# Designs tried in a protein design run: designed miniproteins, single chains, continued (3). Part 53

Each design is a single chain, and the fold is of that chain. pLDDT is the mean over its residues in the fold that is shown.

## One batch from the design tools (miniprotein)

Design m9939
Fold by ESMFold2-Fast:
Structure m9939 (fold): chain A 60 residues (1-60)
Amino acid sequence: MSKEEFLALPLNQAAAYALRETGNIEEAAKKVVELTGIPLEQARKVVEYLKENYPELFEK
C-alpha cells in the first residue's frame, strides 16, 4: 500500500483531521471516537502513529 493510499483510509483521514484541529493527542483521539465509533484506545494509537510517522501532515 502506498503512503497516499494508507493516508486516504477513512480512519487515518479522521485521525489526521482531528489532530490538525486539536493539536493534542488525547483530544484528537476523542474526536476520532466521535467521528468513527472505534474504541478510544484504538483511536489514540492511530493518532499517535500518524503524529510520529507523518508529522508533516500537521505542520503547514
Scores: mean pLDDT 76

Design m9940
Fold by ESMFold2-Fast:
Formats: structure tokens, C-alpha cells, sequence
Structure m9940 (fold): chain A 120 residues (1-120)
């Protein structure tokens, strides 16, 4: 079973930037797409971004388009989500999940503990 460790949250000022990291073990990252998800308190989960394991297919939610960049380092089996121009509405716990179909189909059982991000 693949293990995904998400990190890089914390408290960040409005207008700042932050990089979140999803480190993969127990599988080769190049064999999977990764979906970035977030859940704000009292709200449903929201897709943020997706990337194929080879880095060629990327997608962004309109709420973060132009402010988010996803990337993958296949040598380190690590996926990254960089968020810039952070807004209070970006305050959420962030998750990464293995996906297929360019990030359109998620495997909820492989979603690990997320990293909380607070924007103030």
C-alpha cells in the first residue's frame, strides 16, 4: 500500500506564499497521478490541483488558477503544490491522494493525514 506524507502547512500572512509537499513511499510516483485536495472547517472537500506522475498533464481549480503551481520530482518521489498570493479563503487542511485519469479519479483510502494551512 502506498504511503503519502503531506507537509508544509502552518500560519502564513495574507499575500504570502507557501509550498506544500507530498512525499510518496511504497510506490514509484511516475506511475501515478496526484490530486491535491483541501477542506475548510464546516465546508465540503474541494479539489485544488492535479498532476500526472510524468508532470505532463496538469489541472487547476478556478479558485486557485494563476496562484497555484504543481510539480513532481520523480527522482525523489515527491509532489509539490506552490500557492502564491494567499487569501483567507485558502485556510484549510490540505491533502494529497493518488489518482487516475489525470487526477479525475481519487483513491480515498490512500489519503493520509493532511497538513493544516492558516492564512491570516
Amino acid sequence: TPKITVSGGGTVPVGGSQTLTAKVSGMDASSWSMAWLRQAPGQPPQGVASISGDGKIVGYNPAVAGRATVSVDNAENTFYLHLSDLQAADTATYYAAPATGGGLTFYPSAVGEGTPLTVE
Scores: mean pLDDT 78

Design m9941
Fold by ESMFold2-Fast:
Structure m9941 (fold): chain A 69 residues (1-69)
Amino acid sequence: EERKRRFAAMTPDERAEEAMKLISRALKGDVEALKELIEVFGIDPETLLETARAVGWENLVKALEELLK
C-alpha cells in the first residue's frame, strides 16, 4: 500500500515523528490516524483499547469502538 511504502522509505527519525503525529491525532479521536497506526505499525487494537480505557483516553476509546464494530 502507498502509506506502507512511503513509511518504509523514511529514516528512523522520520518514522518516529510520523508515529508520534499519528498517536497525537488518534488521541483526539481521528479514526483514520488510528487505522493507519494499527495497519502500518501493527498495533493490536484490543490491547490499545484496554490501555486507553485504563488511562482514561475517552476519545481514543470511542474511535476504537467505532473501528472495531
Scores: mean pLDDT 74

Design m9942
Fold by ESMFold2-Fast:
Structure m9942 (fold): chain A 100 residues (1-100)
Amino acid sequence: SPEIEELERRIEELEREIQRLEREVREAIRAKDYEEAIRLLEELIEKAREAAELARKLIELLEKENAPPREILKAQVRLLSFEGQALVAERMKRRLEELM
């Protein structure tokens, strides 16, 4: 389905952006640039939540089209990862705000 292909492409783009932001967050924390780390975490949370929403839409379309269980599971693993990234990033942001 063209809709599935476009969702997968967009999710892959967001995954690359999230990976870049994770690296930049680590570097900002190492540099003790907590203001920049908080800014990057806010961006990471936004991207992770967007990716989670797209992953949910992808799962719904895959189920509707009776895609193989393996493909649905793969999308569910991605959703779990994005939701986990957003939750951890929110907690990290709160901790950094408490430090300085």
Scores: mean pLDDT 91

Design m9943
Fold by ESMFold2-Fast:
Structure m9943 (fold): chain A 69 residues (1-69)
Amino acid sequence: RLEELARRAEELAKRSKDPEVSEQARRVAEQARELRDRAEAGELTPEQLASGVADLEEELRALEERLKE
């Protein structure tokens, strides 16, 4: 769910001491909420929604991996 992605991204932004990672995580949270709003407005097909969610999940995973380094 996009709200879960947004929460995960916000938690990462709060946990990260790297300003770049925090800003990117915050942007992922904003993108997740925008995608949710567009989906609820009927602007996205189910396929577009699924692709958008997958892209945001990959971005969040990449940020989490960078934080481990």
Scores: mean pLDDT 78

Design m9944
Fold by ESMFold2-Fast:
Structure m9944 (fold): chain A 90 residues (1-90)
Amino acid sequence: ELKELKRKAAQLYAAGGILEAGARFAESHPDVFSEEEVRALYRAAAEAYERAAELYRKIAELTEGEEKKEYEALAEELRARAEELRRRAE
């Protein structure tokens, strides 16, 4: 169902954002958080965005016109963001 796909994609996008914020916060507090913990958070954020991007791509396939283009653009943006975060996890 399209509505369920949209809900799941939005939840993964939100989760990715929370994890990314957490990673950046941890990175700014090296006296409290280890490099391993920071990398784990960046990796988790990347995984959430990758999953969200895949779902938005599927949503785009089930939509038409301007809405389709918006979901295609969002999927590509999240894929690129996930790639950046994966590089930070190295």
Scores: mean pLDDT 89

Design m9945
Fold by ESMFold2-Fast:
Structure m9945 (fold): chain A 59 residues (1-59)
Amino acid sequence: RNEEILEAYVRHETRLADEHPDLPPSVIRRRALELTAKELGVSPETVRRAVEEVLRQRE
Protein backbone atom coordinates (compact mmCIF):
# COMPACT_ATOMS: atom_id res chain seq x y z
CA ARG A 1 0.00 0.00 0.00
CA ASN A 2 2.53 2.64 1.14
CA GLU A 3 5.01 1.63 -1.59
CA GLU A 4 2.23 1.89 -4.21
CA ILE A 5 1.32 5.36 -2.94
CA LEU A 6 4.99 6.44 -3.01
CA GLU A 7 5.40 5.10 -6.58
CA ALA A 8 2.32 7.02 -7.79
CA TYR A 9 3.45 10.16 -5.95
CA VAL A 10 6.97 10.04 -7.48
CA ARG A 11 5.49 9.48 -10.94
CA HIS A 12 3.20 12.53 -10.62
CA GLU A 13 5.97 14.68 -9.08
CA THR A 14 8.45 13.80 -11.85
CA ARG A 15 5.91 14.45 -14.60
CA LEU A 16 4.78 17.77 -13.09
CA ALA A 17 8.39 18.94 -12.66
CA ASP A 18 9.08 18.10 -16.32
CA GLU A 19 5.89 19.78 -17.61
CA HIS A 20 6.14 22.83 -15.29
CA PRO A 21 9.83 23.67 -14.70
CA ASP A 22 8.79 27.25 -13.84
CA LEU A 23 6.79 26.20 -10.76
CA PRO A 24 8.39 26.15 -7.28
CA PRO A 25 9.18 22.64 -5.95
CA SER A 26 6.70 23.19 -3.08
CA VAL A 27 3.84 23.73 -5.58
CA ILE A 28 4.86 20.67 -7.62
CA ARG A 29 4.95 18.50 -4.46
CA ARG A 30 1.53 19.75 -3.31
CA ARG A 31 0.00 19.11 -6.75
CA ALA A 32 1.59 15.65 -6.99
CA LEU A 33 0.13 14.79 -3.57
CA GLU A 34 -3.36 15.93 -4.69
CA LEU A 35 -3.17 14.01 -7.99
CA THR A 36 -1.96 10.85 -6.23
CA ALA A 37 -4.83 11.11 -3.72
CA LYS A 38 -7.35 11.47 -6.56
CA GLU A 39 -5.84 8.58 -8.57
CA LEU A 40 -5.88 6.15 -5.62
CA GLY A 41 -9.18 7.36 -4.12
CA VAL A 42 -7.63 8.37 -0.78
CA SER A 43 -7.25 11.67 1.05
CA PRO A 44 -4.19 13.91 0.51
CA GLU A 45 -3.47 13.38 4.23
CA THR A 46 -3.24 9.61 3.61
CA VAL A 47 -0.79 10.13 0.73
CA ARG A 48 1.36 12.52 2.80
CA ARG A 49 1.55 10.07 5.74
CA ALA A 50 2.34 7.10 3.48
CA VAL A 51 5.15 8.97 1.67
CA GLU A 52 6.65 10.15 4.99
CA GLU A 53 6.44 6.63 6.49
CA VAL A 54 8.15 4.94 3.50
CA LEU A 55 10.91 7.58 3.34
CA ARG A 56 11.46 7.29 7.12
CA GLN A 57 11.85 3.50 6.83
CA ARG A 58 14.39 3.87 3.97
CA GLU A 59 16.56 6.34 5.91
Scores: mean pLDDT 76

Design m9946
Fold by ESMFold2-Fast:
Structure m9946 (fold): chain A 66 residues (1-66)
Amino acid sequence: SSKQEEIEKLAEEYIKTRQDFLEGKASAEEVKEAYKKLLLAEGKPEEEAEKEAEEEAKELEATVKR
């Protein structure tokens, strides 16, 4: 379905942005945005998507600062 294809593309965009961050090519904020878009497309409420995306970006950032 169209919705499933959209989710798949957003998941791939999130993975790419996460990898770009690890390579110094993207910011933690860009990772947060990509993940939030994915969660919203999956049907999560705005507030929960925002919180989960922020936690994911912080966890990823902590990984490179350890």
Scores: mean pLDDT 82

Design m9947
Fold by ESMFold2-Fast:
Structure m9947 (fold): chain A 77 residues (1-77)
Amino acid sequence: SKEEEEEKLIELRFQSYDVDGDGVITREELREVLEEVSGTEIPDEVVDQLMKFYDVNGDGVVDYEEFKEVMKKEMEK
């Protein structure tokens, strides 16, 4: 289904930035992914808001579940 295809695309994008295989991506890596998906520069304020919402453990990184939520919101209309 479209949802399964979207989740697979999100997984592939996460893996492309998680080159160390540690299961997390940094704030800057998240910004790069969002810029690739949107095709435009993402302001610091937008990235900061997303980090405040999704970095629930306060470690300054985004895990796969948090990343998936961010990407689904960017991809839906």
Scores: mean pLDDT 71

Design m9949
Fold by ESMFold2-Fast:
Order: structure tokens, then sequence, then C-alpha cells
Structure m9949 (fold): chain A 72 residues (1-72)
């Protein structure tokens, strides 16, 4: 799997988590993480690996914050 493919799958998973989430703040964090993961995938496809990794790391940070607030 390419880096871009992995990041797009991560974005899809985060959007699914947001759909199931009852906590509004956690939902917003998952949606923000999904957007950053998708942006990271686009950067990877453009060959900007440094930007892709930076955005992916930020997406992970927001996803972890969302998990801490999650109703699950």
Amino acid sequence: MSLAEGLRLQAELLRKLAELEENEEARELFLEAARLAEEAARAAEAGDLEKALELAREAQRLAEEGRALSSF
C-alpha cells in the first residue's frame, strides 16, 4: 500500500468514527483529523513527502485527542 493510499484509508476511518460519535467535540476532532489525513495524502501524491508526514502527524495528534474525549 502506498503512503497516499494508507492516509486516505485513515481519513475514511476517522470519518466513520465521527459518524458514530455522540460527543460533539470528539466528532469535530475526528473530522479535522480526517481532513488533515486527506491533505497529507494529496501532498504524498504530489511528491511532497515532508509535508505529507507533518500533516499525518498532526492528524494523528487530533485523532488521539478525539479518542480521549470519545463517548466510546
Scores: mean pLDDT 84

Design m9950
Fold by ESMFold2-Fast:
Structure m9950 (fold): chain A 61 residues (1-61)
Amino acid sequence: MSLAERIVDALVEKGLITPEQAEELRRIAREKGVEAAFIALVNAVPDEKIDEANRVIQEVT
């Protein structure tokens, strides 16, 4: 399982993105690559939650 999928799953579990947003990010990762998925992920997380999202990403990696 890819690192991007693990990050996306952790963000859904913490309530930072919806399951629908997570599925779209997994689709982007499969079709356009991990870099495009990360750009979409950053844009999907509200600015006020970006520090929490970064903490979750660090916990998974």
Scores: mean pLDDT 74

Design m9951
Fold by ESMFold2-Fast:
Structure m9951 (fold): chain A 63 residues (1-63)
Amino acid sequence: GPRVTLRITRNPGINLTTGELLPVGSVLEGVVVAERPDGTVLVRSTATGDLWLLGRDHVEVLE
């Protein structure tokens, strides 16, 4: 999928590898792995390789 840089603007993202939360205001650089009809986006972190679960309406694209 496309490379993206995303800022978390509303609800925290969820790390599907570790269970950690990515807090509001955080920036994630990664690759979009999947987008789902429910508004969920899966992004693989470029830095860690971890898979993050994000809400489409809760992120801002920084490009």
Scores: mean pLDDT 82

Design m9952
Fold by ESMFold2-Fast:
Structure m9952 (fold): chain A 57 residues (1-57)
Amino acid sequence: GLAGAKRFAVGTGTISEAEAAAVRDYADLRAALRRGNPALSDEQVDAAIATAEALLG
């Protein structure tokens, strides 16, 4: 779920713990990932979230 995706993003260095703490839903998570990686497409961000959920449950 969202908590697992946030933990994975912090663990991989994609976002900071402070950024993760500000994330309340998947839209916030997408926005945080895009701020950290402005060259990524929305599809790439969604794929990263899906991968994190698959790995962490």
Scores: mean pLDDT 72

Design m9953
Fold by ESMFold2-Fast:
Structure m9953 (fold): chain A 65 residues (1-65)
Amino acid sequence: HMEEVRALAEKLGLSPETIERLMELLEQDSPEARRQALALFTAEVMDRVGQEIEKEIEERRKLLE
């Protein structure tokens, strides 16, 4: 399970520092730590996805002129 979470985070472009922090939280095996890990993961993923979408929109708009 942990390896799958790490692989997914790496694939989604999270920083090594963020991934390490997520792994530390998940290893604590507490409901609070898991909730914090999920919140951190979700926030980073949404921010990254937003940045990629914005970049793609900008590039497509540039081609349209």
Scores: mean pLDDT 74

Design m9954
Fold by ESMFold2-Fast:
Structure m9954 (fold): chain A 89 residues (1-89)
Amino acid sequence: MAEEARELIREAYELAKEAAEALAAGDLEKAKELNEQALEKFGRAMELIAELSKTDPAAAAELRALAAALLAELEEFVAPHAEKIAALE
């Protein structure tokens, strides 16, 4: 469970990073597809972390901290494009 959640977080991060790169390159369809895949994997990871928190709250806290750190790193990567992303919504 913990290893599966960790792997899903890493896969979601890589997909989100690829989506941001595709967006920067102007490939909006690819960016959307990759972002949808990233959200699916991240959602599954959060579900597993919620289940893990019932039996191993320390491991769940560690995985939540990892997810938060990777999200912060993605925000720094995406920040230069935030105005363009907001305009697309």
Scores: mean pLDDT 76

Design m9955
Fold by ESMFold2-Fast:
Structure m9955 (fold): chain A 55 residues (1-55)
Amino acid sequence: SLEKAREAIKKLKESNDPSLEKKYQTLENAVRLYEASGGMVDEKSLEKLIEEALK
């Protein structure tokens, strides 16, 4: 899940599309909160953000 989020962020950054900046920033913030909270952030919410960002 966390690794999947990092892969999604990398893919969005490599696209060089300015419209995708908000999507990968949202994922980066979610990953940061997940790591900082020790998993208190809902894993299902993280998965949903990954799916939405990759659409």
Scores: mean pLDDT 71

Design m9956
Fold by ESMFold2-Fast:
Structure m9956 (fold): chain A 60 residues (1-60)
Amino acid sequence: EEELRKEYLRLVDEIAAETNDIVEMFEKLSEKLFELTKYYKKGPTPEQWREMVRRLLEKA
């Protein structure tokens, strides 16, 4: 779980480096989370999702 949390936060940082458009950030986050969910066979918890969204909005 902690390893996945770190991976999610790294993902947010990577997306924020690629674009400053908040809508595009959410689109990219959804795409990358879909791939990670398939790979790990586990999606983010509601709390992890809120943490990612808050971090992304702070970087926008």
Scores: mean pLDDT 75

Design m9957
Fold by ESMFold2-Fast:
Structure m9957 (fold): chain A 63 residues (1-63)
Amino acid sequence: EEKIKEAEKNLKEAEKLRDDHVARYRQLAQEGATPEQLRAEMGATLDALSKAEKYKEEIEKLK
């Protein structure tokens, strides 16, 4: 029970982090940011997506 709640909390945090980085990437692209800045935000978005997938898989295994 507690493990599921912890995984759900971690999933929500990872999804928020993903959405925040996606929003930041779009804003930076609109403002004409450097390729390095855009790549950094894209990398952070992909990392957050990977973490979200792991927590989602963990929740499925715990159910």
Scores: mean pLDDT 81

Design m9958
Fold by ESMFold2-Fast:
Structure m9958 (fold): chain A 72 residues (1-72)
Amino acid sequence: GLKDKINELKDELNFIKELFEEGKITEDEYKDLLKIIKDQLKKLKEEATDPDIVKEIDDILDEIDEELEKLD
């Protein structure tokens, strides 16, 4: 369901953060991956009717935006 897809994207976000922290991917690759996850979360948000799910998506989107700002 929608919650499972959100949890998968949370796991992907954590994985790419670890790859970046370990120096396994470049800053440009990290930015591209963050934008891909952000786009996928925005699509899931359009399908979300549960306020708790919307809040969880917004919290993850805010985290991604903070990561992108740090790289500016």
Scores: mean pLDDT 86

Design m9959
Fold by ESMFold2-Fast:
Structure m9959 (fold): chain A 64 residues (1-64)
Amino acid sequence: SKKEEYLKLAEEYKEDPTKSSAYYILAVGAEVEEILKDEEKRKELKERADEEAEKELKEIEEER
């Protein structure tokens, strides 16, 4: 993953605090992006399920 790549670079450049810190910040950013992508996918799946349930309920109401 991108996070692991940046963490390895941070460790390789441990003697340069500026570079090491920059790579740690990039690693955190990559982790947040991966979490956000997973959460967006979960939200999309839930929204689709909710839309299908609403359509089914509307059809039942129209038959009554």
Scores: mean pLDDT 75

Design m9960
Fold by ESMFold2-Fast:
Structure m9960 (fold): chain A 61 residues (1-61)
Amino acid sequence: LSREELIRAAQALLDAKRAGNTVAVEFGIRELAKALGVSEEKIREALEKHETGQEIADALL
């Protein structure tokens, strides 16, 4: 994943969370964790601690 692709994926995940779409959030966490080779817990923590896709992406790089 490029940094720009990661920012877009993180923003989509954040938008799904704000919309209350729990199915999309859980799916997005699993797919992003697999793509980055990190734990789902790391993705969840970044999503909870940050308010923008760029901040989440920077936390996961």
Scores: mean pLDDT 85

Design m9961
Fold by ESMFold2-Fast:
Structure m9961 (fold): chain A 90 residues (1-90)
Amino acid sequence: MKIEFSPEVLERLKKLLEEFIENYEKYGWNYAPKNELLTFLALAEVILEHNPEAFSPELREKLQKYIEEAREYDPELFEELVEAMREILS
């Protein structure tokens, strides 16, 4: 099932993801508790999966990189969070 967001919701989500990247790049793992970072990146993966064109190529590349880092850090927990986000948004 395709998850469609309104343009207004996508714009707000984009701003939140841009703010997350800026803070993550400045502070790294000290930006937030690891579980919160993993949850946010899991949400970002689901949003990108259904709305890739809503994001600039640079922002998508950065998000994909951090999503991969999160998956490598704790593959089991990250996969559980991604599935939970898919269920909530579907």
Scores: mean pLDDT 74

Design m9962
Fold by ESMFold2-Fast:
Structure m9962 (fold): chain A 92 residues (1-92)
Amino acid sequence: MEELKKLAKQLEESLRQSGFEAEVSVEGTTLYLKITAPNVLSLIGLALQFIGLGLDGYEVEIKIEGLTLYVKITAKNEEELKKLLKELIQSF
């Protein structure tokens, strides 16, 4: 759990460095992302990045409100979530 929270903070910082407003949190094996893009093109690019991920074995919920993307990803266990977080950090 502590390592997952640390990786979530690293992902949040990476997204912020890429020009997004981001809030990232973890509860159990579920990752919660709230990301606000500066414009529609950036929002589309971000959404395509998440859709383009190999998310086999994950439960994914995506919601868009204005320029804000809400993503909820549930992994089958903490090890799979840790792997996903590391891949996301490398993508941004």
Scores: mean pLDDT 81

Design m9963
Fold by ESMFold2-Fast:
Structure m9963 (fold): chain A 81 residues (1-81)
Amino acid sequence: GLEEQIEELKKELEKARKAGDLRAEAYSLLGLGRLYVEQGDYDSAIEYYKRAKELFEKLGDQDGARAAEEAIAYVEEKKAA
């Protein structure tokens, strides 16, 4: 279920951090944001997307940063509705 997918992706995030792979870390954070949206936990989703955006900005990845920013806006609209 969703909880199992979240746990697996948290393990992937930890592996990326230990490896110093900022790109893999950023993508794992985007994935966690998506799973928390599916679970209806919009606050956790926004926090994961913000962390992903900061890493993409550090990497100079404008496409990744934009994707995270758009995801934040989408979740904020969902939360307001």
Scores: mean pLDDT 89

Design m9964
Fold by ESMFold2-Fast:
Structure m9964 (fold): chain A 65 residues (1-65)
Amino acid sequence: MEEEEYRKELERLKEIAKKDSENMLKNMPSQFSKELVEDINEGMFLIIRGVERAIERSRERKAKL
């Protein structure tokens, strides 16, 4: 896969994950426990960090920036 294309996909995934995190919190059913909501939010944050690391690794392979 082309590194440029791969990075574009990762950047889009990161944006989607951030938006989904916000939408998930906004649209959480009132019956969900506070603990469940907090755990889901933390899990989403970890996904975003994973995508950021993948972007950095792709930049490293590009050997320019």
Scores: mean pLDDT 73

Design m9965
Fold by ESMFold2-Fast:
Structure m9965 (fold): chain A 56 residues (1-56)
Amino acid sequence: SEEKRKEAEKLVEEAQKAAMNGDYDKAIELFRKAMEVDPSRKEQYEKAIEELKKKK
């Protein structure tokens, strides 16, 4: 739904902020929430999580 898409977009923005601050665990959590809210973008979120895990 439109609401779920916007919720996922907000979670992605928060995840990007967390990653910029070096809080990779928080960023990963936020991407996982985005994936649950909008599974249509699951593959993109999984790739983002994998890249963040490499930085830990």
Scores: mean pLDDT 83

Design m9967
Fold by ESMFold2-Fast:
Structure m9967 (fold): chain A 95 residues (1-95)
Amino acid sequence: SMKRALEASRIIDEVLYEAAKKYFEKEGKPLPPETTFGRLRAISDFLGKLSPEERLEFLEELQKIYDDYVSGKITLEEAREKVREIAEKALEKAL
């Protein structure tokens, strides 16, 4: 569903940006401006702290959550919680 794909993309963007903000706060770094490119920079810097293997695993888990939601296997609330769980694990590895 196009609607579900857009909803999944919004949840992923929101949750990853929240994790990136926590990463910058814990590292004592100034957060980039909250613009499209500033948000992308913050997320990129956060995820760039993971090893290549950790980053690949993270993306594969994220894809599974996306597919499960878009196909109707999980609810919106379950998808949001699952994205939060893997983002929190990524944050722990990045610190």
Scores: mean pLDDT 86

Design m9968
Fold by ESMFold2-Fast:
Structure m9968 (fold): chain A 80 residues (1-80)
Amino acid sequence: KVDELIAELEKLRKEAKNPKVQKFIDTLLDEVRRAREDPSKTPEQVEALARAFLEAAKQIIENEKNKTNKPVVLHIPPVE
């Protein structure tokens, strides 16, 4: 459910130590909320987008925790 994925993103935002990372996660949250309100998007597309953003946010938080320069991959599901 999209609401649960939004809650997980909000949790990651609270775990972020860097204000720039927090702002980035806020942007992802806004995009998911807008996609949910967009009648041209299916529930499955919105859920896939939210999952992709959650995974990207996890990678960014993990990089900050480990102080590593790991590549962050954002998987945006194709609209076919």
Scores: mean pLDDT 73

Design m9969
Fold by ESMFold2-Fast:
Structure m9969 (fold): chain A 75 residues (1-75)
Amino acid sequence: DVEVEIEEIKKGTEGLIKAMKEEGKSEEILKLVEEIGKLEVEKVKNKDDPEKVKELEKKIDELTKKLNEKLKEEE
């Protein structure tokens, strides 16, 4: 069920942002987590379009690499 998957992603993203904010992570990290969550929702909405899914996965991978670099910097 696409709607259930979308709600789970939104709730998970919100929970992760809250946890990271409590850990004192920067606004840059919080924004990256939020953007990744939005792309994950778009991926679920477009699950029947392999080309669109591939495009979204590439964007998610790029943002995830940026998030990991920022997390190392704020260690």
Scores: mean pLDDT 84

Design m9970
Fold by ESMFold2-Fast:
Structure m9970 (fold): chain A 55 residues (1-55)
Amino acid sequence: SPELDARIRALVDELMRLQAEIEANADDPQKVQELTARSNALEAEIARLEAERAA
């Protein structure tokens, strides 16, 4: 669906920004852990929506 595709694109854009932020904070282990947890949550949501789109 167009709505589902738009949501997936928005989450992918957010994930890319978050990955850049992880790189920018590579010297801060606690910050990297926090951002990595957020990245994992976004990847899980993207996977869920992709599965919904495929059904």
Scores: mean pLDDT 86

Design m9971
Fold by ESMFold2-Fast:
Structure m9971 (fold): chain A 59 residues (1-59)
Amino acid sequence: MIVTKGDLEPVLKAVEEAGGKFLRKFGERSAIVEGNLPKELIDKLKADPNVLSVIEGEL
């Protein structure tokens, strides 16, 4: 799950470009995504001031 402070769309585009899938949106600022995301992308998202949290987990 990814939670943002502002726009979610740039984060979702980065996930899709990395081969992830958008599964579901919760309100305007949170989404569930699926896929084997590169560690570099996860680290970049965690460092982004617009990203409040990234919660990693297997379904």
Scores: mean pLDDT 73

Design m9972
Fold by ESMFold2-Fast:
Structure m9972 (fold): chain A 57 residues (1-57)
Amino acid sequence: MSEEQRKKAEEAARKAVEMGRAVGASDAQILALATREAEKEGLSPEEARELAERVLA
């Protein structure tokens, strides 16, 4: 995975966290949303989950 692809995935995950918090979503829902957005940028489910957990923390 390229550095640029990783940065896009991280940005997408951060936006998902911000959006989820703005609408009062649970931490579990926010984590699922951030994971899904990172996967759309080409990360594997495992990599997307780890990234989402770091961004949410």
Scores: mean pLDDT 80

Design m9973
Fold by ESMFold2-Fast:
Structure m9973 (fold): chain A 56 residues (1-56)
Amino acid sequence: SEKDELLEEILALMRERLREAGETPVKLRIFEHEAAELRTLSLDELRELLERLKQL
């Protein structure tokens, strides 16, 4: 589904950036928290989050 595809894209992008920035236990814990929250978001909220990630 579109929501599942957006979620996978956002999570993959965030995980790749985590690896490139140097993975630490603290950063991994933050990522796990963010991933859990992403799964509760609506399609519109996921689209807004992707736009915010583009601002980085």
Scores: mean pLDDT 75

Design m9974
Fold by ESMFold2-Fast:
Structure m9974 (fold): chain A 96 residues (1-96)
Amino acid sequence: MEEAERLFTEGLLLYNLGLKNNDEELLKKAIELFEKAIKLDPSNVEAWIKLGEALFELGEYEKAIEAYRKAIELSTDPALIKRAEENIEKIEKKIK
């Protein structure tokens, strides 16, 4: 398995477990894994989106918006762009 892909898939597992168990430490570990995956492959749009989603769950709203903006900049997929834009709008409604 490619190292970036391995880190991303491990991050997804911990992210899902963190959400299911309401475990902030698992969410923080998922963030670390997504950041490592992005460092190895900055073009992984899904990793930027998942980083944003995990940061949102921890209340790190400004960092989540930055991650989603990176996903939008890098993506040519209208569905991924829309998902990132909708998540930014959701955060903006929460902090207004």
Scores: mean pLDDT 85

Design m9975
Fold by ESMFold2-Fast:
Structure m9975 (fold): chain A 85 residues (1-85)
Amino acid sequence: SEKELEEMRRDLLDRVGQTVDELMARFDAAGIPVEERVALLNEVARRTQELFDEMEKNKLSKEEYDERLDQAIAEVQARADEIIA
């Protein structure tokens, strides 16, 4: 439904915002310069747009959305770990 789509959009923005804030805090604590962060932040933006596009095309159920977002966050966190190491 349109209501479920709007709820998924808000959830995506909220969770992406939280993930970015957590990444910035981790990078700041590790002393990672801005130029080393840019590639991962661009990937976060790209993944966010892909999920919006799929939701707008009604390709994702709520369950599929939740699973894909959880997977994407885990993959982004793993890449952040590689940058920090």
Scores: mean pLDDT 85

Design m9976
Fold by ESMFold2-Fast:
Structure m9976 (fold): chain A 78 residues (1-78)
Amino acid sequence: MAEKLVEEANRLRKEAVIARVQGKLEEALKLYKEAIRLYEEAAKLAEESDPKLAKLARTQAEVLKLEAEEIEKEIKEK
């Protein structure tokens, strides 16, 4: 279950990067936020059964939060 959420989050992250490169900043931000949500859900589910996976998922969510903040800044710049 948690591993499947990480796999889906990885897919959304990849799509977000492609959207960002194509200048589709709003779409990229949406995809990054969806990936963050899935990583956080995976971390919660893996907390007791797989602490290593939970830590990895939390770390990925934190990294993507920083990337999402940068995209939000790009959208707000004139």
Scores: mean pLDDT 84

